# Ledger of designs, part 27: designed miniproteins, single chains

Each design is a single chain, and the fold is of that chain. pLDDT is the mean over its residues in the fold that is shown.

## One batch from the design tools (miniprotein)

Design m918
Fold by ESMFold2-Fast:
Structure m918 (fold): chain A 91 residues (1-91)
Amino acid sequence: SALAEAREALKRAEELLKEAEATGDCEKALEAAELARRAAHLALKAGDAALAEEAAEIARKALKICPNNLEVQLEVGLADIHVAVALELAR
């Protein structure tokens, strides 16, 4: 269930990221980063460190669209924490 939810959140984050890349819309970039962070957390719960890393990359790409947006910066930081924990648990 967590894995299926993580994959669905990642797919939605990728779609929003493409919209943000096309428009330069920081609100869309934030939505993509928030869903990417959620996907990273769900991937952590599922024990899938690789999926958590893929999700964090989407959040980082959202930050590249809006590099000065503090909310996007926060979402990237939180996604990276989920990746670090997932990698530690995977050993």
Scores: mean pLDDT 89

Design m919
Fold by ESMFold2-Fast:
Structure m919 (fold): chain A 90 residues (1-90)
Amino acid sequence: GPVEAARRAAELAEKAIQYAKSGNFDLAAKYMEEAARVARETGLPLADAIASAFETAAQYAKSGNYDKAIQMAETAVRLARRAAEEAEAA
């Protein structure tokens, strides 16, 4: 369901952040793009905004803006987890 998909998007993005912190920005970008796809498919409030944040993080990783990539991805993970929690509580 949408809650599980939002948690899955956060998990994919957390894996992307770990790859980025280890210097593997190619894998980080791929996982951020997959997190964006999963997030958009949830239909939860802010799904498009969360997906756009993951896509922006992937673009920063591809362009060598590594600190911004990690910061944006961490922000998007927090938003995705909050969206899942709010949807589960509703």
Scores: mean pLDDT 83

Design m920
Fold by ESMFold2-Fast:
Structure m920 (fold): chain A 67 residues (1-67)
Amino acid sequence: TLPTAPALPGGNPTKDTAAYKEQLKRLIEQLLAAGRLTEAQAREAVAAIETAKTDAEIGAILDAALA
């Protein structure tokens, strides 16, 4: 039977991670509205956030966005 191992270290793809992703999407929208990001950068950041599976990956995306 296919195993159901726990998620990666640094966070689980749980409700907490989903809520964090939504908060970051809002942040990206705010940065776009403030002129801190281009539409292309905002789209890339949102897509990366949506594909991220751990808090560590989300953190890396945020670090890249903030430079």
Scores: mean pLDDT 67

Design m921
Fold by ESMFold2-Fast:
Structure m921 (fold): chain A 74 residues (1-74)
Amino acid sequence: SSPPVLGLLEPAVVRAVILGLPELEPLLQAAKAAREGDYEGAIAHLEEALALTPPGSPDARAIRAAIEYLRSLL
């Protein structure tokens, strides 16, 4: 089963694919790192994605929630 954080990020990834958003690549890298158990790497990529995401958006809130969740696993 995919970690809960991957489900949280799915709407942001889908939107980035459809709209060609710059945060797509770091979101995909974060998902890959999280699946491989590299939580520090996943957090770094999510912070890159967050920097490219509008700060008041639902996607920015989801990325911050994913970062906090992954930090709780370290």
Scores: mean pLDDT 82

Design m922
Fold by ESMFold2-Fast:
Structure m922 (fold): chain A 86 residues (1-86)
Amino acid sequence: MEHAEKAIEYAEKAIEYARKGDVEKAAEYLIKAGKHLADGIEDASKATGVVLRAIGEALEGLLTGDPKIIEKGAEEIRRLAEELKA
């Protein structure tokens, strides 16, 4: 439960900063959320996919300056972490 709870916490922070237009902080928290979600997943392939997706979306948001990319990625991580918690 700890990893899922941390993933939700960091995903919510990523969404908050994305909505404020702070793309750098949003990207930082998106990567943290992805890492914690991955730590809660036993399937190594699925866990790797989560980390790579979070890093990719964070980098895309930083390169494009589009906070919506990070917000969308963080909302998906939050959803997946809530499913792990349930």
Scores: mean pLDDT 83

Design m923
Fold by ESMFold2-Fast:
Structure m923 (fold): chain A 66 residues (1-66)
Amino acid sequence: SSDQEILDTLAKYSGRVAELARAGDREGALKEIEKMRKELLDLGMDKDDADRHAKVVERGAERILA
């Protein structure tokens, strides 16, 4: 189902972003966030929802990187 594909995509990329942020890799984290956003759009998520998810993950990464 599309909902399961979205959940799997969010889990996969949020995990990668957290690992990169813990390693201090800001550039890598931002690249993975952009890949996540693009895959969410490809899965049929609207732009506003994809942007919202990207911002949530970015805020999480910034808290780890701080």
Scores: mean pLDDT 87

Design m924
Fold by ESMFold2-Fast:
Structure m924 (fold): chain A 63 residues (1-63)
Amino acid sequence: DAAARARELVRRLLALEEQIKNTPDPDERIRLDIDRSMILMELTVMGLTPAQIDALREALRAA
């Protein structure tokens, strides 16, 4: 289910962004940023726009 996959990817994206925010180690931050970029690429390939990704982030953060 594409909707379930998009929700899972955005949930992982939110977790990665929180980890990046709280990580002082630059090498670890680079690793997490690569993982974030791969998730964003997958969401883009699925046809989501940046605005749609941001809306989904907000919806999942509120839940």
Scores: mean pLDDT 83

Design m925
Fold by ESMFold2-Fast:
Structure m925 (fold): chain A 80 residues (1-80)
Amino acid sequence: SLEELAERLLRSGEELIRSAETNIAEKAPKRDLEAQLQSLRNTLSLLEEVNKKLPSEEITSMIARLQDTIARVEAEIAKA
């Protein structure tokens, strides 16, 4: 169901943000940051689609957090 998809995407978002924070802190190789960026962008896209059909404050909050994390990963890639 769409609700089950939303729950999984929210969980994936939390895990991806934590992983990205670790990769940034550890100064991970550019290739790892680029792979992380792709995963973050894919999850963001799916959450934006879900939010159009099943809007919630939790989904909107996760979208904002993923956008912030994407910007930070992009900044780290630019430094490398």
Scores: mean pLDDT 89

Design m926
Fold by ESMFold2-Fast:
Structure m926 (fold): chain A 74 residues (1-74)
Amino acid sequence: GSMLTRIENVKAVFDAEGKEIPLKDGVPLGVLAREAGIPTDLKGKTGSGMVTVELTDGKVLRWVNADLSVPVLP
């Protein structure tokens, strides 16, 4: 959901290799994933990749596609 694009609920984001994607104030998660080379535009390219998101409450969410609006359930 759109709440997952707000960085105030996110502690850390990692790419498929486990490398941390730096969080930036006011920058949505989709932009951060794109900066890490993970395509978030599904209209022009079918990208596949895993993004791991650690939330401030200790929960972990994962996406198997570059569509950050559809998280893999915990």
Scores: mean pLDDT 54

Design m927
Fold by ESMFold2-Fast:
Structure m927 (fold): chain A 99 residues (1-99)
Amino acid sequence: LDVTPSAAAREAEEKVRAALEAAKAARQAVSVTVEVDGVVGAAVAAASGAGGYAVADAAGTLTVEGDPSRAGAQAAIEAATRALAAAGPLARGAALPEP
């Protein structure tokens, strides 16, 4: 992560990782809804053997697919977390409110 995440953002990332780990164990899709900085995101984790990536859309929906141990999956999770923070009421790491 390029910025120090807020507690809410770190909690959201942890929930996404936990959902993906549970989906891997159960070999099924898992849906998780998280709120970060006032933005409600829906996370869907798919843990089939092939795996996938975590992505966030402009509407604040976070989709997590696959295994976080895959090459690039961690970078995708970081990008999704960053996009979700930018869609919130106030971006994480914003120094001061502007006049």
Scores: mean pLDDT 43

Design m928
Fold by ESMFold2-Fast:
Structure m928 (fold): chain A 87 residues (1-87)
Amino acid sequence: MEKNIEFSKRSQKVGSEILDMYLAGMSPEEIAQKLLDESKSVEDLEVITGALGVLSTQSMQEGRRDLFEALGKALTIVTQALSDELE
């Protein structure tokens, strides 16, 4: 239970930062690069991919197509980097 609560809190914080970057006019590539530059572990990348996935699903359900496509592109970049880190 405690690990899930900590992950959820971290994911929500990262999600807020992603939305702030998108609203500031950052491209999906710039958002992904900033998140990668700030990550210090594979666990950080897993939190980032989780946050991007949740936001992407929510934006699709809300009909925000542009946001959905931007988040999907950023998610692809981050998941590729996670895969490269894991070999």
Scores: mean pLDDT 78

Design m929
Fold by ESMFold2-Fast:
Structure m929 (fold): chain A 88 residues (1-88)
Amino acid sequence: GAIDELSPEHREILETAVDLVLEAGLSPEDLNGLILYEAALRVFGDKERAEEAFMELMAELEKLAKKLGISSEELLHRMAREIVAERA
């Protein structure tokens, strides 16, 4: 799936973001950039490293979305659904 194109570090941020939306009683479609940023902060604990990893993840999502002919938001929601499906 699309998530297999991500580095392990970026995948960990995305998996943490999925955990955050599900813990809040939300769905994968509610996942956004603000939640991804919060996930990056939780994964790294260091603001500078978290900001760098978040920026790199956003750039990779944009690159992959362009390659697939979809929006970064649509790609993000697809990847979040893939993570939920893998855990089922």
Scores: mean pLDDT 85

Design m930
Fold by ESMFold2-Fast:
Structure m930 (fold): chain A 74 residues (1-74)
Amino acid sequence: AVVGALEKALDALKAGNQREASIYATAAGILAVSRADEEPELVELVRQAIKALNAGDIETAEKYLKEAKEVEEK
């Protein structure tokens, strides 16, 4: 579920749809927080991605979303 939300957020950024990316990143964050005891690094990476999206820093947001996806896939 988290990886799917992260993939949709990345796809939205590639399409230039920052609002949709923020929605999917927030969904990934909610799912990650429910697993915070098991995956604290995932929660931190998603929080940084959401912060970057709110600041309009698309490159930083993409970096953190990609890193969060890599952590979830391991």
Scores: mean pLDDT 78

Design m931
Fold by ESMFold2-Fast:
Structure m931 (fold): chain A 92 residues (1-92)
Amino acid sequence: MKLTQDQLDEDIKDSLKLIAQSVADLAISRTTDPHEIAGLRHERDGIIALLEGRLEEAARHFRLSARHFEEAGNEEDARRSRERAERLEREL
């Protein structure tokens, strides 16, 4: 088991997941709307699932993110998350 290249690829994915979590945590800290918070959490989880190659799970998270952003009145982020979920669902 001497897989230096595979280990590097996993380290890159882990770093990107940490960045996604940190960005989401910062955005969450700037809002008090529970639906906005839930939308941001599902967007983060969708990005993490996408990085892990779990396309069905990523699509589900982006779909939930869109619904929460709609409840928060954030039509722009809701549209973005919905379109992202729809694109992933077509790739399945």
Scores: mean pLDDT 82

Design m932
Fold by ESMFold2-Fast:
Structure m932 (fold): chain A 73 residues (1-73)
Amino acid sequence: SEELELFESLLAEGSSRITAAILVAGARAAEEATRRGKKKISDEELVRAAREVGELLGLSEEEIEEVIKRLLS
């Protein structure tokens, strides 16, 4: 998975798990919004991206909640 490879690369460069997961989830949400011709990413789309990416990356529920919180701030 390209997203898993990006996550591992970010960790190798010194990013925290939460920061790396935020970057991967945000990139997914932005790509999906662009593909759908949307100018703005909805909160629902950000939450979905965070959950799907979190599961892919093996994050805990607490880590996924932190990613969601930071994406919505």
Scores: mean pLDDT 85

Design m933
Fold by ESMFold2-Fast:
Structure m933 (fold): chain A 88 residues (1-88)
Amino acid sequence: SLREQFEAELAKAEALFADWVANDPARAAEIRDAMRAQLAALPAQEEALKKNKAAALAAGVPEEYIKTIEELLERRREWIREQLARLD
């Protein structure tokens, strides 16, 4: 499923970040800055999804699919916050 794939990708990313923190601190710093930028962009992405939700529902997109995407965006936000705390 989308959720299972997403969780597997997050776990893989965490392993890579741990390696970079230990062996390549410059790379870890670059990733930290990129994560901060992604976190700052999430409110705009969430608002865009809300605006598009009504049109998607009218076009016959399943409500459960839209809900899953909304939940994955929130999960990404939480995950980024966790990784930033770990990298700092």
Scores: mean pLDDT 79

Design m934
Fold by ESMFold2-Fast:
Structure m934 (fold): chain A 61 residues (1-61)
Amino acid sequence: DKIAKGVKVVEVHPIDVDKLIEEAKKSGKRPDLIILTGVPIDGVAERLEKELGVPVIFKVY
């Protein structure tokens, strides 16, 4: 019943970034890496890194 997980990765659309930040701060559960999906929006990656302290990368579909 033990699952080894070294890294927690979360994919988020730029529209939902504010919800992700609020939820992570309220729950105290932060991902190890955030992947922004879709079109990069200016300042969004920097805001996520500043507010949550985790690296952010872009993934285009």
Scores: mean pLDDT 70

Design m935
Fold by ESMFold2-Fast:
Structure m935 (fold): chain A 98 residues (1-98)
Amino acid sequence: LEGYIKKGLKIKEETGDVESAVNGLMAEMQVESGQDTAELISTAITYLSEGKIERAQKKLESAIKKAKNPELAEEYAQAMLELLRNSGIISEEQLKAF
């Protein structure tokens, strides 16, 4: 987890924005865990940005459960959520709900 957070922060430092960092981590997850898992996690992040926390959590849990590598998919998802929190897109309270 900490390694993926550092990787995302490095992409943010190099590109200057959190969206590029999240997209970078999403691309790696797609390669490692499969396209379907990446798409489901992308949908969960969309729900989260819309304030649909409960729907986002259920979608994320489903995505991880169906992933080719669930443990790795969960680490990528947590790293992306932490990047969103650090950038103010989601609150610490919203992150704790996961």
Scores: mean pLDDT 68

Design m936
Fold by ESMFold2-Fast:
Structure m936 (fold): chain A 88 residues (1-88)
Amino acid sequence: SAGEEGGKKGIEYAEKGEGRLAAEKALEGGWEASKAGEESGNIRGSMLGGSGAVAAAVGLVLATKGYEEEAARLGKMGAELALEGARE
């Protein structure tokens, strides 16, 4: 799924220290996982995806300020939540 792919890519970029890319993919994955959960009536999946998107959005803001390491950490957190939500 798009949520799962975004989550996997977000984790991959975070492990490489690519904070902005990690946060961008985690935001994409979290958003898609949240939508899929809502459409399927899976409240847990929707909430996990949404939480991942929020963490990723904060990471993305930090990346725009030059905090790549912190963005990678938040991007990884968001990506892991997006992946869990997408697999519900």
Scores: mean pLDDT 87

Design m937
Fold by ESMFold2-Fast:
Structure m937 (fold): chain A 80 residues (1-80)
Amino acid sequence: SKKDELRDFILKLIEDDSLTMAEKAKLIMKFAEKLGLSPQQVIDIIKELKEDPSLSVEQRGRLSDIGTQIATAAGLTPLY
């Protein structure tokens, strides 16, 4: 599904230490736009990913940070 494609992209991008958090947010939103997903749908996907018990504390922290960047840029309520 389009949501699964975005999920896989986010997880791959979170592990890329060559990119800033702002660059990661921009790339996620560009890919989401190509998939026809709204900023709110992206935030919902990140929220779902944060509930995955297979992810490390560090990965969940990075998801919170990227979610906040996307929410702020889109004028939405930041993630906790």
Scores: mean pLDDT 81

Design m938
Fold by ESMFold2-Fast:
Structure m938 (fold): chain A 94 residues (1-94)
Amino acid sequence: MELLQKAKEALERLKEAIEADDWDGVTRALNELLQIADELVKEGKYDEAINILKETISLLREALERETDPVRKRELQAAIKVLENYLKEVEKKK
């Protein structure tokens, strides 16, 4: 239960950091979301982990569509790819 609340709060922090162009905040929120997803996977809560990963990927894809800086585009594309690979691994365990 606390993990889902922490995930919701981390997703909101990710949205706020993206809107504020706070890339240190984006990195912190992504690391927190990955830790929460990993904990959910360890607890066998695959559906919850999948949902968090999908929401995180969606937010990063929206940020990528709005991004004009080529370095940030590359970083967002790399982060999305890492998350999509992790999502596929979690889906295989379901």
Scores: mean pLDDT 85

Design m939
Fold by ESMFold2-Fast:
Structure m939 (fold): chain A 106 residues (1-106)
Amino acid sequence: DRILELLERALETLRKARERLAGLDPRTVASVDEAVRTVERAVEGVRSGSLTLDEVLRLLLEAGGHVSDAIAGAMGAGDRESSRLLMEALDLINEAIYAANQAKLS
């Protein structure tokens, strides 16, 4: 499942960013934690078939918002590597959104 592969890669990348952000601004950390939680819900919903593609898309849009907030926080702190990881996670989430929209057209 292309969507599942992309989301699992995004989740791993978000967890790497979270480890680097430990001890930094609590708001940025909270944004990453919310993104992780939201992507985990999408992964489980895809795996179990308990969520529709529309529900998965809503979760991915929500997760993207949290990642964008975290990117702003990491950039504000001058943390280039955490910003890079968060941008990679956002790209993977956006690719999963694209794949989910393509699946709806099938």
Scores: mean pLDDT 87

Design m940
Fold by ESMFold2-Fast:
Structure m940 (fold): chain A 61 residues (1-61)
Amino acid sequence: MKKEELKKLLKELNEYRAKRGLPTFDPDIAIEVATDEEIDEMLEFAKKQLESYKKLEERRK
């Protein structure tokens, strides 16, 4: 379950990163090498990054 959520979040994050000219992540590789603890950290990081990108875009435009 968490791994599937992480894949979806990383795909969304990659869309924002690509628009900004930043390097994108490979969601499959990240999930394959990650421990359960790392998955939880990545989920929180990805959620915060997505929220920040969305809020910054809304506030700036």
Scores: mean pLDDT 71

Design m941
Fold by ESMFold2-Fast:
Structure m941 (fold): chain A 92 residues (1-92)
Amino acid sequence: MEEKRREIVELVERANKRAQEKAKGATSLEDVKKIVEEIANELARELQERFGAEVLSRDIDVVDGPRPYVVATIRFRLDGEEFSAVVEAELP
């Protein structure tokens, strides 16, 4: 269980790094949203296929402000316990 949790944390960290790198070329929040949504969907699929996780919800929020960003929250169940994974990227 602890080993799986570490692998999931690493997977989420890699997803966030990829989202932030791709978002560097974005010119709009719509572009950032598309990037974050794509990567969040890939992460959800990997959680299901590699770990047998049950994906409960996928929520995408656009946050306006001095540093606008998009955040995707994936809620999932693994071995009877509920978790959240977050993928986010900032508009350059």
Scores: mean pLDDT 84

Design m942
Fold by ESMFold2-Fast:
Structure m942 (fold): chain A 88 residues (1-88)
Amino acid sequence: PIVDYVEKRDRELALELFEKGYTPEEAVQAERKHAEEIRKELSKVDKEKIQKYFETKGLDYKEFLRVAARRYEMAGRTELAEVLRELA
């Protein structure tokens, strides 16, 4: 659900930027707004319940967020990477 949400929003942003013909400056502002929206949505998540759910599958939610942050940073998505690190 969380991964699907982030990926869906990311795809929506890419389509928005393409369709509206955003300037480079507008694209940067859209990316910052996107990262802030992800922060707000993920901050509403019950971390304890999600961590326990991940543990039942042999996974770690905090480590998942750190890995995701690193991947986004390597892709040049530094604003989103910072948000995911703060939530870890």
Scores: mean pLDDT 72

Design m943
Fold by ESMFold2-Fast:
Structure m943 (fold): chain A 85 residues (1-85)
Amino acid sequence: SEEFEKMLKELEEKLPEWEKYLKENIDEETLEKIRKLAKELVENIFDLEKVDKIVLEVHELLSTLSEEVKEVVEEYIQYYVEKKL
């Protein structure tokens, strides 16, 4: 939705430190996937089947990253979801 796109843009502006860290440690395609997955989680929070599928995709993506990067990505997604709620 348009409201969600606005929230995503505001969140990206408020997270310059995490964005800088992620840009240094992961490629742009992976960062875009993280943003997309975070957005899809919030958009589908009441659709349990879609949430399960998105969570699996998050876990698959995280499995390709180092533990330090995983922690930053998990904090980013958690903050994103919590800010919506």
Scores: mean pLDDT 74

Design m944
Fold by ESMFold2-Fast:
Structure m944 (fold): chain A 84 residues (1-84)
Amino acid sequence: MEEQREAARKAIEKLKAEGKFEVLKESYDPATGTYTRETKAVDLDGKEIKTKETSNADGTRQIETEIKTPDGKVEKKTETVPLP
């Protein structure tokens, strides 16, 4: 089990190094000063990882991550990242 976790981590690093991710949507709203970027990556296990990043005019960022397994199971996570 631990060996498989290390293999998965290395696979993700390899996908990032190879640039195997797709920008699905990128938009900027001048009325609110909000920039939104949506990306999609697929790992070697067929898991689909979607990330939505929202940058607000005050400099804060919100990151929403959706992980979809081949079996159709969906997990969502939202994180707010304050800038220093």
Scores: mean pLDDT 68

Design m945
Fold by ESMFold2-Fast:
Structure m945 (fold): chain A 58 residues (1-58)
Amino acid sequence: SPEEKIDELVERIKNAKTEAEQAKAYAELGRVIDEVTDPEKQAELARRFAERVRELKA
């Protein structure tokens, strides 16, 4: 599911050892969001990602 894919991408960012690895994860995030057609779903996935990334920075 898109939600599971977002969780995987957050984990990739958390474990990224290089800027290149982080950039690949962000590129894949853009593809996952773009593949959903529902604007409300796109917003929900973006919010989920932002919240999870913020948790990693705490």
Scores: mean pLDDT 75

Design m946
Fold by ESMFold2-Fast:
Structure m946 (fold): chain A 80 residues (1-80)
Amino acid sequence: SEELAKGIFKMLDVYKEKAKNAKTVKEVQTIKDQLETLKGSLRIRVAQGKIPKDIGEEMIKRIEEAIKLAEEQEKKLLAG
């Protein structure tokens, strides 16, 4: 679970960079959809006891931060 957490955190850092650097609304929407899917999957795994609740909550928090960055980038692309 600790190795899984580290892998997820590294992946989420990559998603944050992709969100910040997205050039089209379509790219941002794809990133948001992927993050929402991951968030849903993690919630289910936490509920099943497959991921410790504290680690799962930290993962979800980081996903929500990445989604916020994607939403900010989407607003910039729509306004420009």
Scores: mean pLDDT 84

Design m947
Fold by ESMFold2-Fast:
Structure m947 (fold): chain A 97 residues (1-97)
Amino acid sequence: MDEKGRAVLEAEIALSLAAMYAYINKDYETVRYLNESAELLRRLAEVASDEEVLEASEKVLKAVEEIIKALKEGNLEEARRKAEELKRWLEEKLEEA
């Protein structure tokens, strides 16, 4: 597997894990933002440069770590806010690609 393909796959797995944590907490808005972020990352992988896709994948992994931490602490509002910010950042990157 090439580096880009592996990075995207790892980011998608991380998003799925965060969505599972959100779902268990009945935070359906965070689930929606995470699913939308996964779709945006897949679209970015088709149209953006390898460098931009690697940057986006790393950003997703970092954001997922913070979202899971917020969910584990019961801070659903922060988890939702971070998931929405991630989605918005990915939308902006897709517009630049």
Scores: mean pLDDT 87

Design m948
Fold by ESMFold2-Fast:
Structure m948 (fold): chain A 70 residues (1-70)
Amino acid sequence: MEEFEKKVNELLEEARRRLREAGATDEQIDKFVEQLKKLVEGLKKAGHSDEFILEKLRIAAELHIRRVRA
């Protein structure tokens, strides 16, 4: 549990940093991070594994960052 929470927080912090570097506003970053947190909660409630949740979180963050930079 603690290890999973640490990995989630690391991914969220990395996404925040990369979005700031891409020129996103603090409001846009906060909204997206809240969306990612809701994604984690939803997938966990649905019974998905920690590994699956982390993979989906990484994909969602990467896809959004690429769209902001493009």
Scores: mean pLDDT 82

Design m949
Fold by ESMFold2-Fast:
Structure m949 (fold): chain A 72 residues (1-72)
Amino acid sequence: SAMLAEAEREREEALELGKELRATATEEEIREIIERLRELAENGEPLDPEEERLAKALTGLRHLEAEEAAAA
């Protein structure tokens, strides 16, 4: 189905963005991004396209970390 293919594409994009974030950002920088996005969510402010991309990257990173933890 088209909806299943779309969900799979979104997951792949999130994983790719998560890998890129992990390769280019420090753990401290990632923590700062998480805090910034949390503040925006608490204030009910809409995310801009770059912030939406970072949120997707964080989702992908959590999936990668969960897979690695399960494999260990």
Scores: mean pLDDT 79

Design m950
Fold by ESMFold2-Fast:
Structure m950 (fold): chain A 73 residues (1-73)
Amino acid sequence: LVGKGVSVVFPGKNGQPLLVSFSRQDSNDWNTLRREATFVYGGRLLHNEKEVLAKTDLTVQQIKEAIVEEAKK
């Protein structure tokens, strides 16, 4: 399902924010939301989960919960 785009900002390492942008989905599943999400750090597109996790001190669970909650709105 395709909806309006939503963005969530997470604290990144070295004071740079990690921006996650995605289409609104009816799913509350992290794997589905992650596949549809675009991750940007310091103005650059990140291409995989390893790069995303390397740019933040947050756990996967914290990122997942924030994205799922925004998608429900």
Scores: mean pLDDT 60

Design m951
Fold by ESMFold2-Fast:
Structure m951 (fold): chain A 52 residues (1-52)
Amino acid sequence: ASHQVAAQANQMLLAEGYSQDDANRAVIKFSDEASSAQDLFEKAKDYLAKNG
């Protein structure tokens, strides 16, 4: 994903109450698989709900 898509997904995760560290880690993990900020946010959120 682009830097803008990753940054947008990161901000969405922070708005949901995740820490900056957890948000960054999850975004990095899924940034190459996601097609949009929304897709990246959903993948990262699911991962953090189970692992963060």
Scores: mean pLDDT 79

Design m952
Fold by ESMFold2-Fast:
Structure m952 (fold): chain A 80 residues (1-80)
Amino acid sequence: SSLKEVAEEFLKELKEAEGDEAKIRAIGRQLVAATAGGAKDREEALKNAEEVFEYLRELGADEKDLEALRKVVLELLETL
């Protein structure tokens, strides 16, 4: 799945962010662009984002970093 490849790339960036809020927000904006670009509506964009988060968890992403990223992505999708 292309969303799995997206998750693998974002896992690397998330590790390099080291919990930095500004870097996590930048990653969140990129994640929204990657998941919303091909989506027909906000509901599909959210579903795609949830699939990426599921892959990130399976790949061993830190739960604290994943939660911070998830909050940013959900905020961005809700305010669009």
Scores: mean pLDDT 80

Design m953
Fold by ESMFold2-Fast:
Structure m953 (fold): chain A 77 residues (1-77)
Amino acid sequence: ARERAREALERAVEALRAAGLGQLADDLRAVVTEYLDRGDFDMAAMLAEGAARQLERRGAPEEVVEALRELARAARE
């Protein structure tokens, strides 16, 4: 669970940076890492899912939205 969630987080961070959303990538990494370190997988999943929905609504690239959904899925396991 934790290892797969960490790999999905790094993939989401990379996708966000590639899309020019570097500050959001840094903020997401910090907060999600804190949740994962505390074992708060529900909060990590909810944050990732919320970010995916918000960015999809704003027309973000599909790869960004999908990477965030994969992060939410990996955190929930």
Scores: mean pLDDT 85

